# Designed miniproteins, single chains, continued (5), part 29

Each design is a single chain, and the fold is of that chain. pLDDT is the mean over its residues in the fold that is shown.

## One batch from the design tools (miniprotein)

Design m16986
Fold by ESMFold2-Fast:
Structure m16986 (fold): chain A 97 residues (1-97)
Amino acid sequence: MEKKKLEEIKKKYEELGKKYLEAKAKKDKQAYLKILEEAKPIALQLLLEERKKGKTSWSEEEIEAALELALELAKKVVEGEISEEEAAALGEAFAAK
């Protein structure tokens, strides 16, 4: 991927992170879900580029599965089904495979 294109993608991901924090402060559940869904393909693209550089031992399938799990756990936290602490523990258990 071109350096300029990668920088634009990183900036977009950072902007989504700021919107996420704003939605969290406002307790806007719909904005949360929309931001998380929009962030998933961007995070995947960034992680696949890091994999190409040899910065991670994770396969493409493992990266995709980790992002899908992270999105589902974030949705469950927003829905009040699990705590942020439970979501973190489940994410760590997945990473420790």
Scores: mean pLDDT 73

Design m16987
Fold by ESMFold2-Fast:
Structure m16987 (fold): chain A 60 residues (1-60)
Amino acid sequence: MSQEEINELKRKFASYYSASGIWEAAVPYSPDPERDRRLAEELREKAEEYEREYLKALGL
């Protein structure tokens, strides 16, 4: 995997972690907190998947 591809994986998991945090922070103000909490969890799981690929690319 190229350094550019590794950097792209880093950008992707950072983006998904950020999106997850935004949805989680909105939960107390949501008309459907269970739905928004689930969405935050799904975004976090995607972030963790890209982070695992990034770590594997680094040999970690």
Scores: mean pLDDT 82

Design m16988
Fold by ESMFold2-Fast:
Structure m16988 (fold): chain A 117 residues (1-117)
Amino acid sequence: SMEEESRRMARLLLLALEGDAEAEEEALAWEEEWLKEMEPEREELLATESPLEGMEKLLSKHPIALAMGRLARWIAEKDLPEAAQRAAARALLRTLIAGGSAEAAVEAGVAAGLAAA
C-alpha cells in the first residue's frame, strides 16, 4: 500500500540523514524512479488553471514528498542553519513514521527547526 511504502521511505530517509550510506543509496534510487513515473502526469498538471493546486493534488498521493516539499520551502524562506535544517527534517520524518499526517509532520518539523535555530 502507499501508506506502507511512504513509511518505509520515511524510515530510509531518516537512516540516510543519520549517516547510513546504504539507506541513502536506496532512497536516491526510489526518488529517481518516482520522478520518472511522475513526468507524464506533470505535463498535464502544468496545463491546469491552478498549477500549484494540481501539484499539491499529485503530491497528496505521496505524503512524504508533500511534507518534505512544504518543509523545504519554509527552510529556504527562513535561511535556517544546517543543524536546524537537520532537526526539522528528523522531526518531520519521525512524525510520518509514527503515522502522522503530512500537515502534522510539517508542523513538527517547523517547531523542531525553530527550537534548534
Scores: mean pLDDT 74

Design m16989
Fold by ESMFold2-Fast:
Structure m16989 (fold): chain A 65 residues (1-65)
Amino acid sequence: MVSLEEIREFYVNYMGYPEEAADVNAELLADTGRVMALSKPPSDPTAKLVALTAEELRERIEEAR
């Protein structure tokens, strides 16, 4: 299970988004089972926004660490 703290860490520290983006995506995950995130690490110039499941988001958080 992805915690709100892990979502905030990912969006704020890894993605450079405001804390409100983390909170919105936490609610979106709870309501729909999906969040909006980059398809690849931010360092990849081909990265674009995609919808991720909770499991896929967990994988991205682990990659960001």
Scores: mean pLDDT 73

Design m16990
Fold by ESMFold2-Fast:
Formats: C-alpha cells, sequence, structure tokens
Structure m16990 (fold): chain A 83 residues (1-83)
C-alpha cells in the first residue's frame, strides 16, 4: 500500500522533470501536446494504483496526487499559452 503510493509519487516527480525539460526545448503547441500525453499516462497509472490498493486512506491520497498533478499541468499549459 505505501509502496503503491511511493511508486505514483516517484512517477509524478519524474513527469514534472520531463515537463520542465520539454518547456525548455519545445514550442508552445508541442509542449501542450506533450503535457496532454503525460496527463493521460499519469491518469492511467493512477487508475491501476487505485485498483491494486485495498487501503481507503491510500486510495484517498492517490486521488489527491492525481488532482494535484492535473492542476499543475493545467497551470503549465496556461503559462505556455501566455508566452
Amino acid sequence: DQEILKKLEARIDKAKQQMDEAKKTLDAEEFIAHAEKVVMEITMEAEVALLESKDSAVKERLQRLLKEFTSYAIHEVKYAKAA
């Protein structure tokens, strides 16, 4: 259960690093496409983690992590559009 949570946290951290790199190398449209793909991948991995977990507290935390990541991605897309 804690291991499932840590795996998703590590995946999100890696995704944020990849998005930071993409921001430096891609134009706005390419970055938005990249961000959409990353959000889809993280959502699928979070859904798998939710199915594997039996602990309601861990499920709640997994859902919160997904919401926080999607909010982060939306903010980054908004910044790219304003640039």
Scores: mean pLDDT 81

Design m16991
Fold by ESMFold2-Fast:
Structure m16991 (fold): chain A 67 residues (1-67)
Amino acid sequence: DKINKKIQEIRKQLAEEVRKLHAEMMARAREATTDAERAAIADEWLARMQKLQEDTAKQIEKLKKEA
């Protein structure tokens, strides 16, 4: 139905944002010269991934509630 299509679109947007984040983090990791810099990049990657997943889950929950 219309809600399932919206959920699929949200998941598609998440996948695209994840791909963009991965490309950004990989580029930054290549410029990193120390283990501390690589660790900081990994921590930022995890934090941004968690936020994307949480925001997506909230959007899907809201849509299901408004069904």
Scores: mean pLDDT 82

Design m16992
Fold by ESMFold2-Fast:
Structure m16992 (fold): chain A 64 residues (1-64)
Amino acid sequence: PPTINLQVDTSASSQEQAAQIAAALEKLGYPAAAKAVRDFAAANPDASLDEIEDAALRAYIREA
């Protein structure tokens, strides 16, 4: 049909994105930044992707 129904579970997808970002940071040699992202996501389960990206960027800048 011509109708496209797009539903995004921002909580679930954001948590998955946070886990992937943290894993990537750890593999790049930024374990403190990875931990900060995981801790932020755990403390803020309803955090948006933008909030998680902001937290990751701040943590990366602090460790890099």
Scores: mean pLDDT 72

Design m16993
Fold by ESMFold2-Fast:
Structure m16993 (fold): chain A 91 residues (1-91)
Amino acid sequence: MSFSAYVTFKDGSKKTVVEDEEDLDVAAAMTTMYLWANKDDIESVTLEVDSDSQDELDKAEKLGEDIAKSIGMKIKKITRTGNHLTIELEK
């Protein structure tokens, strides 16, 4: 599997926080820490997950929900297309 996290800041700039991380728990932890440290400047977050395992996609969706709750963001959209999961977060 791979997990990637992208941030759009309030000034319109964009940053890749995590890219193609294979360890879901590591990716979620790194993403959460970064988002918490930068939460006042963040407009939106996009999480992208690729896995051939439905169970891994289900776990990733749950982790995305947990990340949203921990940093005070809401889930704008969750999309699954084949082996790909996209979670969009906003304030």
Scores: mean pLDDT 85

Design m16994
Fold by ESMFold2-Fast:
Structure m16994 (fold): chain A 71 residues (1-71)
Amino acid sequence: SMKEKLVEEILDFLKEKGVSEETLEMFRELAEKLSEEELKSVKDMLKEREESLTKEDLETLIKGAVEAVKE
């Protein structure tokens, strides 16, 4: 599906940046709660800012997003 493709593309980007396995798993869980449009927005933002985002920035961003997401 398009959603699965977006999740894998984001995960590949995060892996290339050296994000930890724990943070990658957190993102997988977060992604299940996000819409296809939200995932596309995340991917677009990450690609646009890829030169300025550090591993630390990415880990902080994902952890913050997990904390912010509620049922």
Scores: mean pLDDT 79

Design m16995
Fold by ESMFold2-Fast:
Structure m16995 (fold): chain A 81 residues (1-81)
Amino acid sequence: SEAEEKAEKLVELLEEFAKKSKDPALKQILLWYAKEIRENKENMTVEEFETTVKGLLELLSTYADEEELKEFEKRAKEILE
């Protein structure tokens, strides 16, 4: 489904940002969200992914630099569009 395709792309984005992150706490948070989305993707709607991304962006604003946050937000919006 479209929601499952968006979930897969969002998981890939989260895993990519986790891999390049130097902050162990940020890495763990991103990997936890990737796991949750992967395990629940068959039961999630696009609107639920949008809510998850919004929560992630608020959390990332505390840990990520401005450039990383902008890149994540841009790519997440492209996936959810």
Scores: mean pLDDT 78

Design m16996
Fold by ESMFold2-Fast:
Structure m16996 (fold): chain A 64 residues (1-64)
Amino acid sequence: SLEEEAKRLSKEIQELSKKYGSKHPKVKEKLKELAEVLRKLAEENPEKSDTYLIAAEMLEKELE
C-alpha cells in the first residue's frame, strides 16, 4: 500500500541521513519519492489530505 511505501521510504531516508547527512543527493532522491507518495495519499485520503500535503510541501522545501 502507499502507507507501507511511505513508511519504508521514511526508514530509508533516516538510515541514509545518518550515514551521509541530510543534504546528500541520495537522501534528496528519497525525499522526492516520499513527497510524491504523500501527495498520492492526500488524494486517496480526503480526511487526512491537509496533513499529507503539508508534509509533502515541507519535504519539497528540503530539496532546495
Scores: mean pLDDT 82

Design m16997
Fold by ESMFold2-Fast:
Structure m16997 (fold): chain A 78 residues (1-78)
Amino acid sequence: KEEEIEKVIKETRDRLRAELLALGVPQAVADAMATAVENQIRIAYEEEGLSVEEVKELGDRMLRVVVTHARARRQAAA
């Protein structure tokens, strides 16, 4: 279970970082945002006892929110 959870968390982090870099987010910012999401998912897993499916759903949801927010902020700043 923990090995599967860790794999999902790391895959989500790597996907988010790649998506942010593709949007032109600076590498340092993309790394920081991806790490923040990784930490939030890990805390939720530890505090709420989430299943592998729930961690995957949370990860997908957080990735979607962060990517959408990054696009919106860039458009607003332009």
Scores: mean pLDDT 80

Design m16998
Fold by ESMFold2-Fast:
Structure m16998 (fold): chain A 74 residues (1-74)
Amino acid sequence: ATLLSPEQARALLEHELALLREELAREKDKQKAIDKINRFIANVEKARAEGLIPEEVADEAIAELREIKEQLEA
């Protein structure tokens, strides 16, 4: 069993992702932006492994973060 419900986990991750997007909009250094995304992915994977958030919600967030990263690398 996970600590957060899927709805609670999605709401928290959506809020954190919105804050990340604001930081990325202000970040002029492409490598620093990529490093921030990679750190966020690592934190989400750790939360999933520890049972803090549902696997489904973690996978959704990681997929979105990877899409943002790919757009920056293009």
Scores: mean pLDDT 82

Design m16999
Fold by ESMFold2-Fast:
Structure m16999 (fold): chain A 79 residues (1-79)
Amino acid sequence: SEDPVLEAISALRAAGREDLAARLEALARGQDMDAMWPGFEAIARYARAGRLDEVERALDLIASGGDLEALRAEAERLA
């Protein structure tokens, strides 16, 4: 099954945001995939919704060690 990272990368490339797709791809190659997973789910949801500025904000938050569960809960409200 397709994971949220691959889905988000596909959506970002389709939107012409190869820069964001490359950032996400590099981030996903990290060692702590379990701890970062809520952030990846949030990014996938924002990318699907066309919320590209929110994808950029989410990438910055993950890189800074912010609250990823809060980020995921925020992204879930888009549904």
Scores: mean pLDDT 78

Design m17000
Fold by ESMFold2-Fast:
Structure m17000 (fold): chain A 61 residues (1-61)
Amino acid sequence: SIEEMAEAGASTIKDPKVAELLKEVMLRASDVERAREAGVSLAESHGEDSKKVEEAIKKAS
């Protein structure tokens, strides 16, 4: 589910404020593909490890 993907992605984020924002953008997405893209893009724009986020999301899917 999007909720499980959001939790998995957020767990890899070092900054807790960025982790919370990642969950918010993923949960607002209309489907799982847009949720993944939103989470990965947000992590990248905040200087977090976007590859780790993408891997965590894929494992939770």
Scores: mean pLDDT 83

Design m17001
Fold by ESMFold2-Fast:
Structure m17001 (fold): chain A 65 residues (1-65)
Amino acid sequence: SKEEIIEKMRELALKLPSSYRQQALQALELAKQGKYKEAIQMLRDAAIAAGNSDVAKEADELLKE
């Protein structure tokens, strides 16, 4: 469901350092607006910048669903 995608993105965002939290929160707001592809892309970019390859990989998996 849409709620499941948003909750999964929130869980992934919480794994990122606080310095990337604003970018992750912006991604969640895009997802709430139905812009899931843009939202997941923004979350992936934040994860890559933070050096968290696991979160980046999980974001890529969300794009396949």
Scores: mean pLDDT 80

Design m17002
Fold by ESMFold2-Fast:
Structure m17002 (fold): chain A 65 residues (1-65)
Amino acid sequence: MAAEEAVRTLREILRELGLEADRIEVRDGKVILTVKKESYIDLMRALAAATEANLRGIEVEVRVE
């Protein structure tokens, strides 16, 4: 999948879940989604979004800062 297409799909999933990501990066064919560690709800939503994206064939890694 093209990097732009993967990021677009992830942003669509995040929008459906009501989450804004602090940072989205693409590295070595993997999408990295960063969320703040102080927000447990945002972390849970990010994990749900990553799971949905993985089911659609997009490799997503969630990072906490």
Scores: mean pLDDT 76

Design m17003
Fold by ESMFold2-Fast:
Formats: structure tokens, sequence, C-alpha cells
Structure m17003 (fold): chain A 78 residues (1-78)
């Protein structure tokens, strides 16, 4: 499905360019694939998946920096 292809592209982008670039790309692709959805609907439908990608990448960065308590807080939020 288009949603599955979108998720794959976002995951690859997150690994290559980081979670912020992945979040922006997700919103761009969602708007192009679902032009009938409002900006509010797109944010409600797709940011959960994007937030999980951001959370995972940020948790990894925090663990590398030795900030384990902050990493645990983000894992509970994601």
Amino acid sequence: SEAEELEKEILELARREGPEAAARRALELAARLYPELSEEELEAAFPEAVRRIEGAATVEELLEAGKEEEARALLKAA
C-alpha cells in the first residue's frame, strides 16, 4: 500500500538524514498522497509513526551521550 511505501521511505530517510528530515518528508508525502486530508488530519494520522521514528533515533543519541534517564522518559512517551 502507499502507506507502507511511505513508512519505508521515512525509515530510510531517518537513518540517513535524521529524524527531523524524516518528519518533514513524512508530512510532504502524506499531503501529496492524501490531498483530501486537511493539515490537522495529516498531523493526526501520520505524526504518531513519525514521532515513533524520532523517539527511537533520539533515544539512541541520548544513550550514546550517556543520558539514560532522558532516554527512558522518551521511550515511555513514544
Scores: mean pLDDT 61

Design m17004
Fold by ESMFold2-Fast:
Structure m17004 (fold): chain A 65 residues (1-65)
Amino acid sequence: MAEMEKAAAEAGRRAEGEAARAASLSNTDQGAIDAGKRALEEGDRASEEAGLSPEEGRRASIKLS
């Protein structure tokens, strides 16, 4: 069971490390741009995994005004 907890902690730390690295290297290195794009993609995936459907995002658009 400790292995699962360690894996989750490692994943969390990796995500924080990527975000911190992107902030530190903002406009300094293209690696920061790539990290930013990757973070956006991960954010979209996390939102969908949280139970948000893409169609719900479309409903935010003006369909019934």
Scores: mean pLDDT 58

Design m17005
Fold by ESMFold2-Fast:
Structure m17005 (fold): chain A 91 residues (1-91)
Amino acid sequence: HMSPLELRRRLLEINKDGSGKLTPEQIEKARELFAELDPNGDGTITKEELKRFLEELGVSLTDEQIDAFDKDGDGTITFEEFLEFLSKVKK
């Protein structure tokens, strides 16, 4: 398993490669907002914080969509799971 800091670094690498779904500007904004939600840099947030974060980016998700993304069902979302979600919506 990867550390939260490695997950954040991977997001930046995706941005550099240009393989991410979000534009570089949106990824920068997402990183800033994510840091506000996760000030310790743990790379984990609650599903409530994830919903709020996405709303700030102009993306609204239902509780059902967030629950489906939260594979553990414990109400927390890892940064890795967030990245996987972004990859899946690509299709």
Scores: mean pLDDT 57

Design m17006
Fold by ESMFold2-Fast:
Structure m17006 (fold): chain A 77 residues (1-77)
Amino acid sequence: GDRFTEAMDRFTRAVREALDTAERYPEFADELEKAVGDGLRRVTSALLGGDREGAARYAEESTRELEDLVRRAREAA
């Protein structure tokens, strides 16, 4: 698949995992929810502006951040 489709698929999974992690680990919920919100805002803004490359880039950046936060939460719990 192209970069955009792959980036969006990974981002969607990362968002779901982050929200599931926030429910399971309340001590990390605030940080995870803020990171999800920031990622969704940046990706949505790029998509509404027709910036497909920007949306893919922000999705990739947010995916990395969310994956790192989820890993830290799981390791600390």
Scores: mean pLDDT 87

Design m17007
Fold by ESMFold2-Fast:
Structure m17007 (fold): chain A 77 residues (1-77)
Amino acid sequence: AEPALTITGPLADGVLSDLRLEFSDAVRSISVEQLSADTLRLSFEFDGERATALLRLDPSGREGLLKDVAEAQARLA
């Protein structure tokens, strides 16, 4: 058993600029929605199950997070 998603961030002073997402190869259907200026919802499917994570990010710092999601989505295509 492996986690479907691993989320790694730096220490508090830089967390929102360098946050990393690592998805298992078994993950399908990755999406991100902005719920508010500082809140994102990450959703994905793993082995027929739905998983969601709610993340609070500074608008400037979230750019790295969205890039990691886009790279994972491109790998699935």
Scores: mean pLDDT 63

Design m17008
Fold by ESMFold2-Fast:
Structure m17008 (fold): chain A 62 residues (1-62)
Amino acid sequence: GKEAEARELLRQVKEGKISPKEAAERLYQLGISPVAALQLGKEVGLSRQTIAEIVEEIIRME
């Protein structure tokens, strides 16, 4: 269900349409864990640096 929305948010980060921080906040609201965000970020083809930024932001909200 929510994984499709998460993948779309991560694609928007890749395209520069939203910030990693905004994506992390929305992923957290969707109930996406840091581990899930890392795996989905890899699937979408985000850089390791961008994935790390998103994961760190989600952890900060926990």
Scores: mean pLDDT 85

Design m17009
Fold by ESMFold2-Fast:
Structure m17009 (fold): chain A 100 residues (1-100)
Amino acid sequence: SPLAEEEKQLIANVIEELEELIEELKKEKDQERVLELLKEHRERLRDFLERNGDKLSPEAKAAVEDLIARLDKAVAEKSSRDEVIKMLEEKRAEFKKLLE
């Protein structure tokens, strides 16, 4: 259906955002720049959720909200790059499962 295809595309866009952030973090050695990247991608995900939240299933919406909450925690706690990458890889796997 058109709605199912739209939701799949929206989830695919979140996966691409996660993959972009993971690759940027793998190249970044400066902790202040890591925190800036987390804040930037967090705001993109908030904007995504505001525009598209009503188009997502409750499960997909909750997964995006959890990702934003984990990014908020990582910023607040100044989490290490490696800890953040691990969390993002776990969330990427969760979103990929939603496409099955």
Scores: mean pLDDT 87

Design m17010
Fold by ESMFold2-Fast:
Structure m17010 (fold): chain A 79 residues (1-79)
Amino acid sequence: AQLAAETARIQAHEDGRKAAIDGLKKVEEETQKRLEEHPEDKAKIERDGAVKITAYNLLIVAHDEEIAREQAERDALAA
């Protein structure tokens, strides 16, 4: 049942990665909307957006690394 458990963990990380990508796109859209509505505050809006975008990118990378680790463990069991 270890192969099935690893597949379930991969799926959980893929779901988390998708949620992080969806969150990232929402932040990008909100940042663009704010830039269009408040061009006078561009520097602040870009800084605030960049912080959130960086956080989501780090979360996506973390999920990618966990998926790669679980894939490698699964492949080792199959070999």
Scores: mean pLDDT 82

Design m17011
Fold by ESMFold2-Fast:
Structure m17011 (fold): chain A 81 residues (1-81)
Amino acid sequence: SLEEAERAVLAALVAARERLAAQLRDGKISPEQARAAMRELLARAGEVLRAAGVPEETVDRAVASAFAALDAELDRLVAEI
């Protein structure tokens, strides 16, 4: 269902954030690599939502909101180092 797809996307984003934060702290990836990984995850999330039947306009709006928050989230991850 749509609600299940939205919850799966949110869970994946939270898990990815935690993994990227750990990898940044361990020096395993650069901030640029973390940014690329988050962008790829957001693109995949959009595909999952579209496959679940979410209207394109709704997906575009959600992805745009996530992109707007991306730099702030990466700044937060980098600050933890």
Scores: mean pLDDT 73

Design m17012
Fold by ESMFold2-Fast:
Structure m17012 (fold): chain A 74 residues (1-74)
Amino acid sequence: MSPKEKAIEALEELARKAKELVLADPSLSEEQKQQRIERIDANKAKWIEEIEAEKDEATLERMLAWIERMIQHL
C-alpha cells in the first residue's frame, strides 16, 4: 500500500469514528448531528485532495502519523 493510500485509509477511519461519536451523542439534536456529519465529510474531502496533491513521501508519512494520533485521541 502506498503512503497516499495509507493516509487516505486512516483519514476515512478518522472520519468514520468521528461520525460515530456524533451519532452517539444524546445532547445533540438530529439537525445538529446532520450538520456535524456534513462538516466531517467536507473536511475529509478537503484533506483527501491535499493528500493526493502531495508529492513528498516524508510529508505523507507525517500526515499519516498525525491522522493516527487523532484517531487515538477520539
Scores: mean pLDDT 85

Design m17013
Fold by ESMFold2-Fast:
Structure m17013 (fold): chain A 67 residues (1-67)
Amino acid sequence: VDLEAVAKRLVEETGMSEEEALRYARKALALLGPDASNEEVYEKALELAKERGRTEEEQRELLRQVL
């Protein structure tokens, strides 16, 4: 599995940082196992990123206006 390639796709799709995308890719790989393909890891990581990334981004945007 090429985690850097998966992370780059996540950056393009979600707009998050490359480091954050790598975390989701690693988490997805850990959930799916080391035999998972790049496509499987990407799909799982994208799912995790969409759920968490959007929620955290909404909260971060609100805090940014206050801070």
Scores: mean pLDDT 72

Design m17014
Fold by ESMFold2-Fast:
Order: C-alpha cells, then structure tokens, then sequence
Structure m17014 (fold): chain A 117 residues (1-117)
C-alpha cells in the first residue's frame, strides 16, 4: 500500500504540473484538450499493461487517474463547443468505467487524430 500511495502522489504531481501549464494565457483550449486526452490515453495504456501483468492494484490507480483526466478533457471540449468530441470523450469515459479498456483506447486515439496539430 505504501508503494501504491507514493504512485498516487506522483500522479497528482503530474496533474498539477499540467494544470499550471494550462493556466498560461498562451495555452489554447485545443492544446489543453490535446494534452489531457493524450494523458488519459497513456494512463489507460499503462492500466491495460499492468492488468496483463496481473498487477491489479496498479492497474486500478492508473485507470482512476485516466478517468479523472478524461473528465477534465470533457470539460475543455464543452468550452470549445465541439459536440462530436464531447460525445466521443463521454463514450470513452463510460468504457473506462466499465473496464472496456480496448474500446476506450480506440476512441481516445480517434479524438487525438482529429486534434493533431
């Protein structure tokens, strides 16, 4: 549990660093959305990897953080008035909550392709 608690603190630190970057007036909503969706995808891929290794507690920590990042991404997409991206991100969120990691990964990759700079 101590190692898991330390991992949670490191993930919180990454979240805070990303939030500070997004508070800069030169960081566009599109860039913020791209960063958040990319982070959610990477966290989901790591959760899948740990699940395959039977490291279920680690997988759950990464999945929980992926859900948190994806909720923030949805909020940003709503501010952009992009209904299609909002619906795709909400569907990916439901897949993550259901443990359907492969389906969530596919949708997150589709959103990133659309947001590609």
Amino acid sequence: KKALENLKKELEKVEKELEEKHKKPDTSLEEQLYDEVKLALLLTLRAKEYKEEKKYELAEVYLEKAIEELKHAIEIAEKMNDKEIVEKLKKALEYLKEGKLDEAIELLEEVLEKLKK
Scores: mean pLDDT 79

Design m17015
Fold by ESMFold2-Fast:
Structure m17015 (fold): chain A 81 residues (1-81)
Amino acid sequence: MTDEEIRAAHAEALAKLSPEERAKVEELEKKALRALLDGKIEEAIKYLEELFKLIIDSTEDPRIREAIKIRREKTIAELEK
């Protein structure tokens, strides 16, 4: 799966979220960003894992689920540097 395919699948998953699910994703993104700014990398990773789990759980499409899992792994690996 290419980076372009992963981005497209992620955008598709976000577009299919309910307003409540989207609000929860945005809240988790804000919490992750705040933790990163405070140097709390482990807390940021926890919020990002909750965010990606919510997106994965929102869809039954195995292609989208796989793309989001790859995006999660890459994002967390970059933060653990």
Scores: mean pLDDT 82

Design m17016
Fold by ESMFold2-Fast:
Structure m17016 (fold): chain A 112 residues (1-112)
Amino acid sequence: MIEEIAELAGETAELAAEILKNGDESLKKALDNILASLAAGLRDLGVPQDKVDALVDAIRNGDADRAAALAREIAESMDPATQKKLALLFGIATGLLRMLIGINNIIKKLEK
């Protein structure tokens, strides 16, 4: 479970890096909204603000290794029920980012 949370956090950072490299301003704004929602969800789970800020910064910078390490540290401080909620939160974030990238790729193909 902890390793799955770390892997999801790292993937979130990799997907954010892809959007920042290849996305237009609308896609980057959608990324900002998703990361703001992720930060709010982390706070609702009782994650300290300094750790939320550090994790979101790692994701914004595309630093998958740092995002994974921070998410692992956060998960290790949680009970199993809260860990499951954390995994779901990252799963939703990665799913939304993958969907945005997929939609953007379809739009680019239609503009040919």
Scores: mean pLDDT 84

Design m17017
Fold by ESMFold2-Fast:
Structure m17017 (fold): chain A 96 residues (1-96)
Amino acid sequence: MEEKIREAEELIRELEERGDERGLDVVAAASFLAQRLIAESGYTDEAQEEAVELVLIAARAAVEGLSQREIAERMGVAPATLSRYIRLVRERRAAA
């Protein structure tokens, strides 16, 4: 798990260095989805590892420049679900 977290952090740093706001929004959306999945699963260690993998998949796909639909497919979520969470991320940023 430590190695997966480190890889995700390195990919997020690359997105920040590139000024890839779209990629960062996708990663933030994946993080919100991951938190929800952990909460719905009762905070088990297995759910936490799956949540880290979800964020890592999103970060890798964002760095590759994949479309929002392709990122959703790799994450195993509906494109509409990812779009909804990206919108929530943007709304929270605009309010802050």
Scores: mean pLDDT 80

Design m17018
Fold by ESMFold2-Fast:
Structure m17018 (fold): chain A 86 residues (1-86)
Amino acid sequence: AIDRAAEAAAEAARKMVEEGLGPDETQVRSAIAASQAATEEGDPLVGAAMAHGAAVRAYEISLKDGPEGAQKAAREATREAGEKAL
């Protein structure tokens, strides 16, 4: 669950920044991707925690670090939130 959610959040964040969308869109899309991936693996509560972590970090990084920075931040935040929720 955690690894799949982290990669889903990372890919969504990278894509949003590459498309020139702002921090608000980046945080929403990465949060949705993380939540969906974790829920598909059977844990909606862990999914919600991961979505929150991904949103916060994707928002912060997308402001200045470009697509690669947003991807890394969303991945790390989602992983940390998921591990903490377990």
Scores: mean pLDDT 67

Design m17019
Fold by ESMFold2-Fast:
Structure m17019 (fold): chain A 107 residues (1-107)
Amino acid sequence: SEAEIEAAVAEIVALVRETLEELLTASPAEQEELLERTRERIREILVRAGVPEEEAERIAEEIVAAVRTLLGRIRHEGLSPAEREAAVAQLLAALAHRVRARLREIY
């Protein structure tokens, strides 16, 4: 249902936001552990929403790859607080749109 799609999207967006906040204060080793746990949690959310396991794993990996890309930009480019906030907001909006589109395609 549309309500189930929106609930899954909201849960994934909230999880990714929380993970990004934790990643910014984490060591490189802690970052890899956090990213792996986040991948598994996204997969679980998608499977509970009725996504087949193989598709859920692919979507979760794509989301984690996007998070890694943003983290690399923040660490490499030395973004200002305002630029960082804007980049996070843009990522979360793009993820919400993509996940919603994928879930509607499946159902």
Scores: mean pLDDT 84

Design m17020
Fold by ESMFold2-Fast:
Structure m17020 (fold): chain A 87 residues (1-87)
Amino acid sequence: MPSLAELLARAVAEARELGATPEQIEEFESIVLGAILEMQRLGASREEIAEFVEEILRKWKETKGDMEKVQEFAREKLLELKEEKEK
């Protein structure tokens, strides 16, 4: 039963452990928080939100901290979810 705040805190902690700079952590936190809030607006479950946060973190690892690519990935996934909910 992790809260959304706990999910955000965990993602930030994992990014820090992976060597993210303070500036990268702040930007990453903003991206993750924005994604959580938008998914809640779209009616996503807590489990769906947790999975999406994990995918964002995985994308950050794959891109080796490229925040522009991480932000683009999050936006693209949110658009897909919105289109799916509108069907």
Scores: mean pLDDT 78

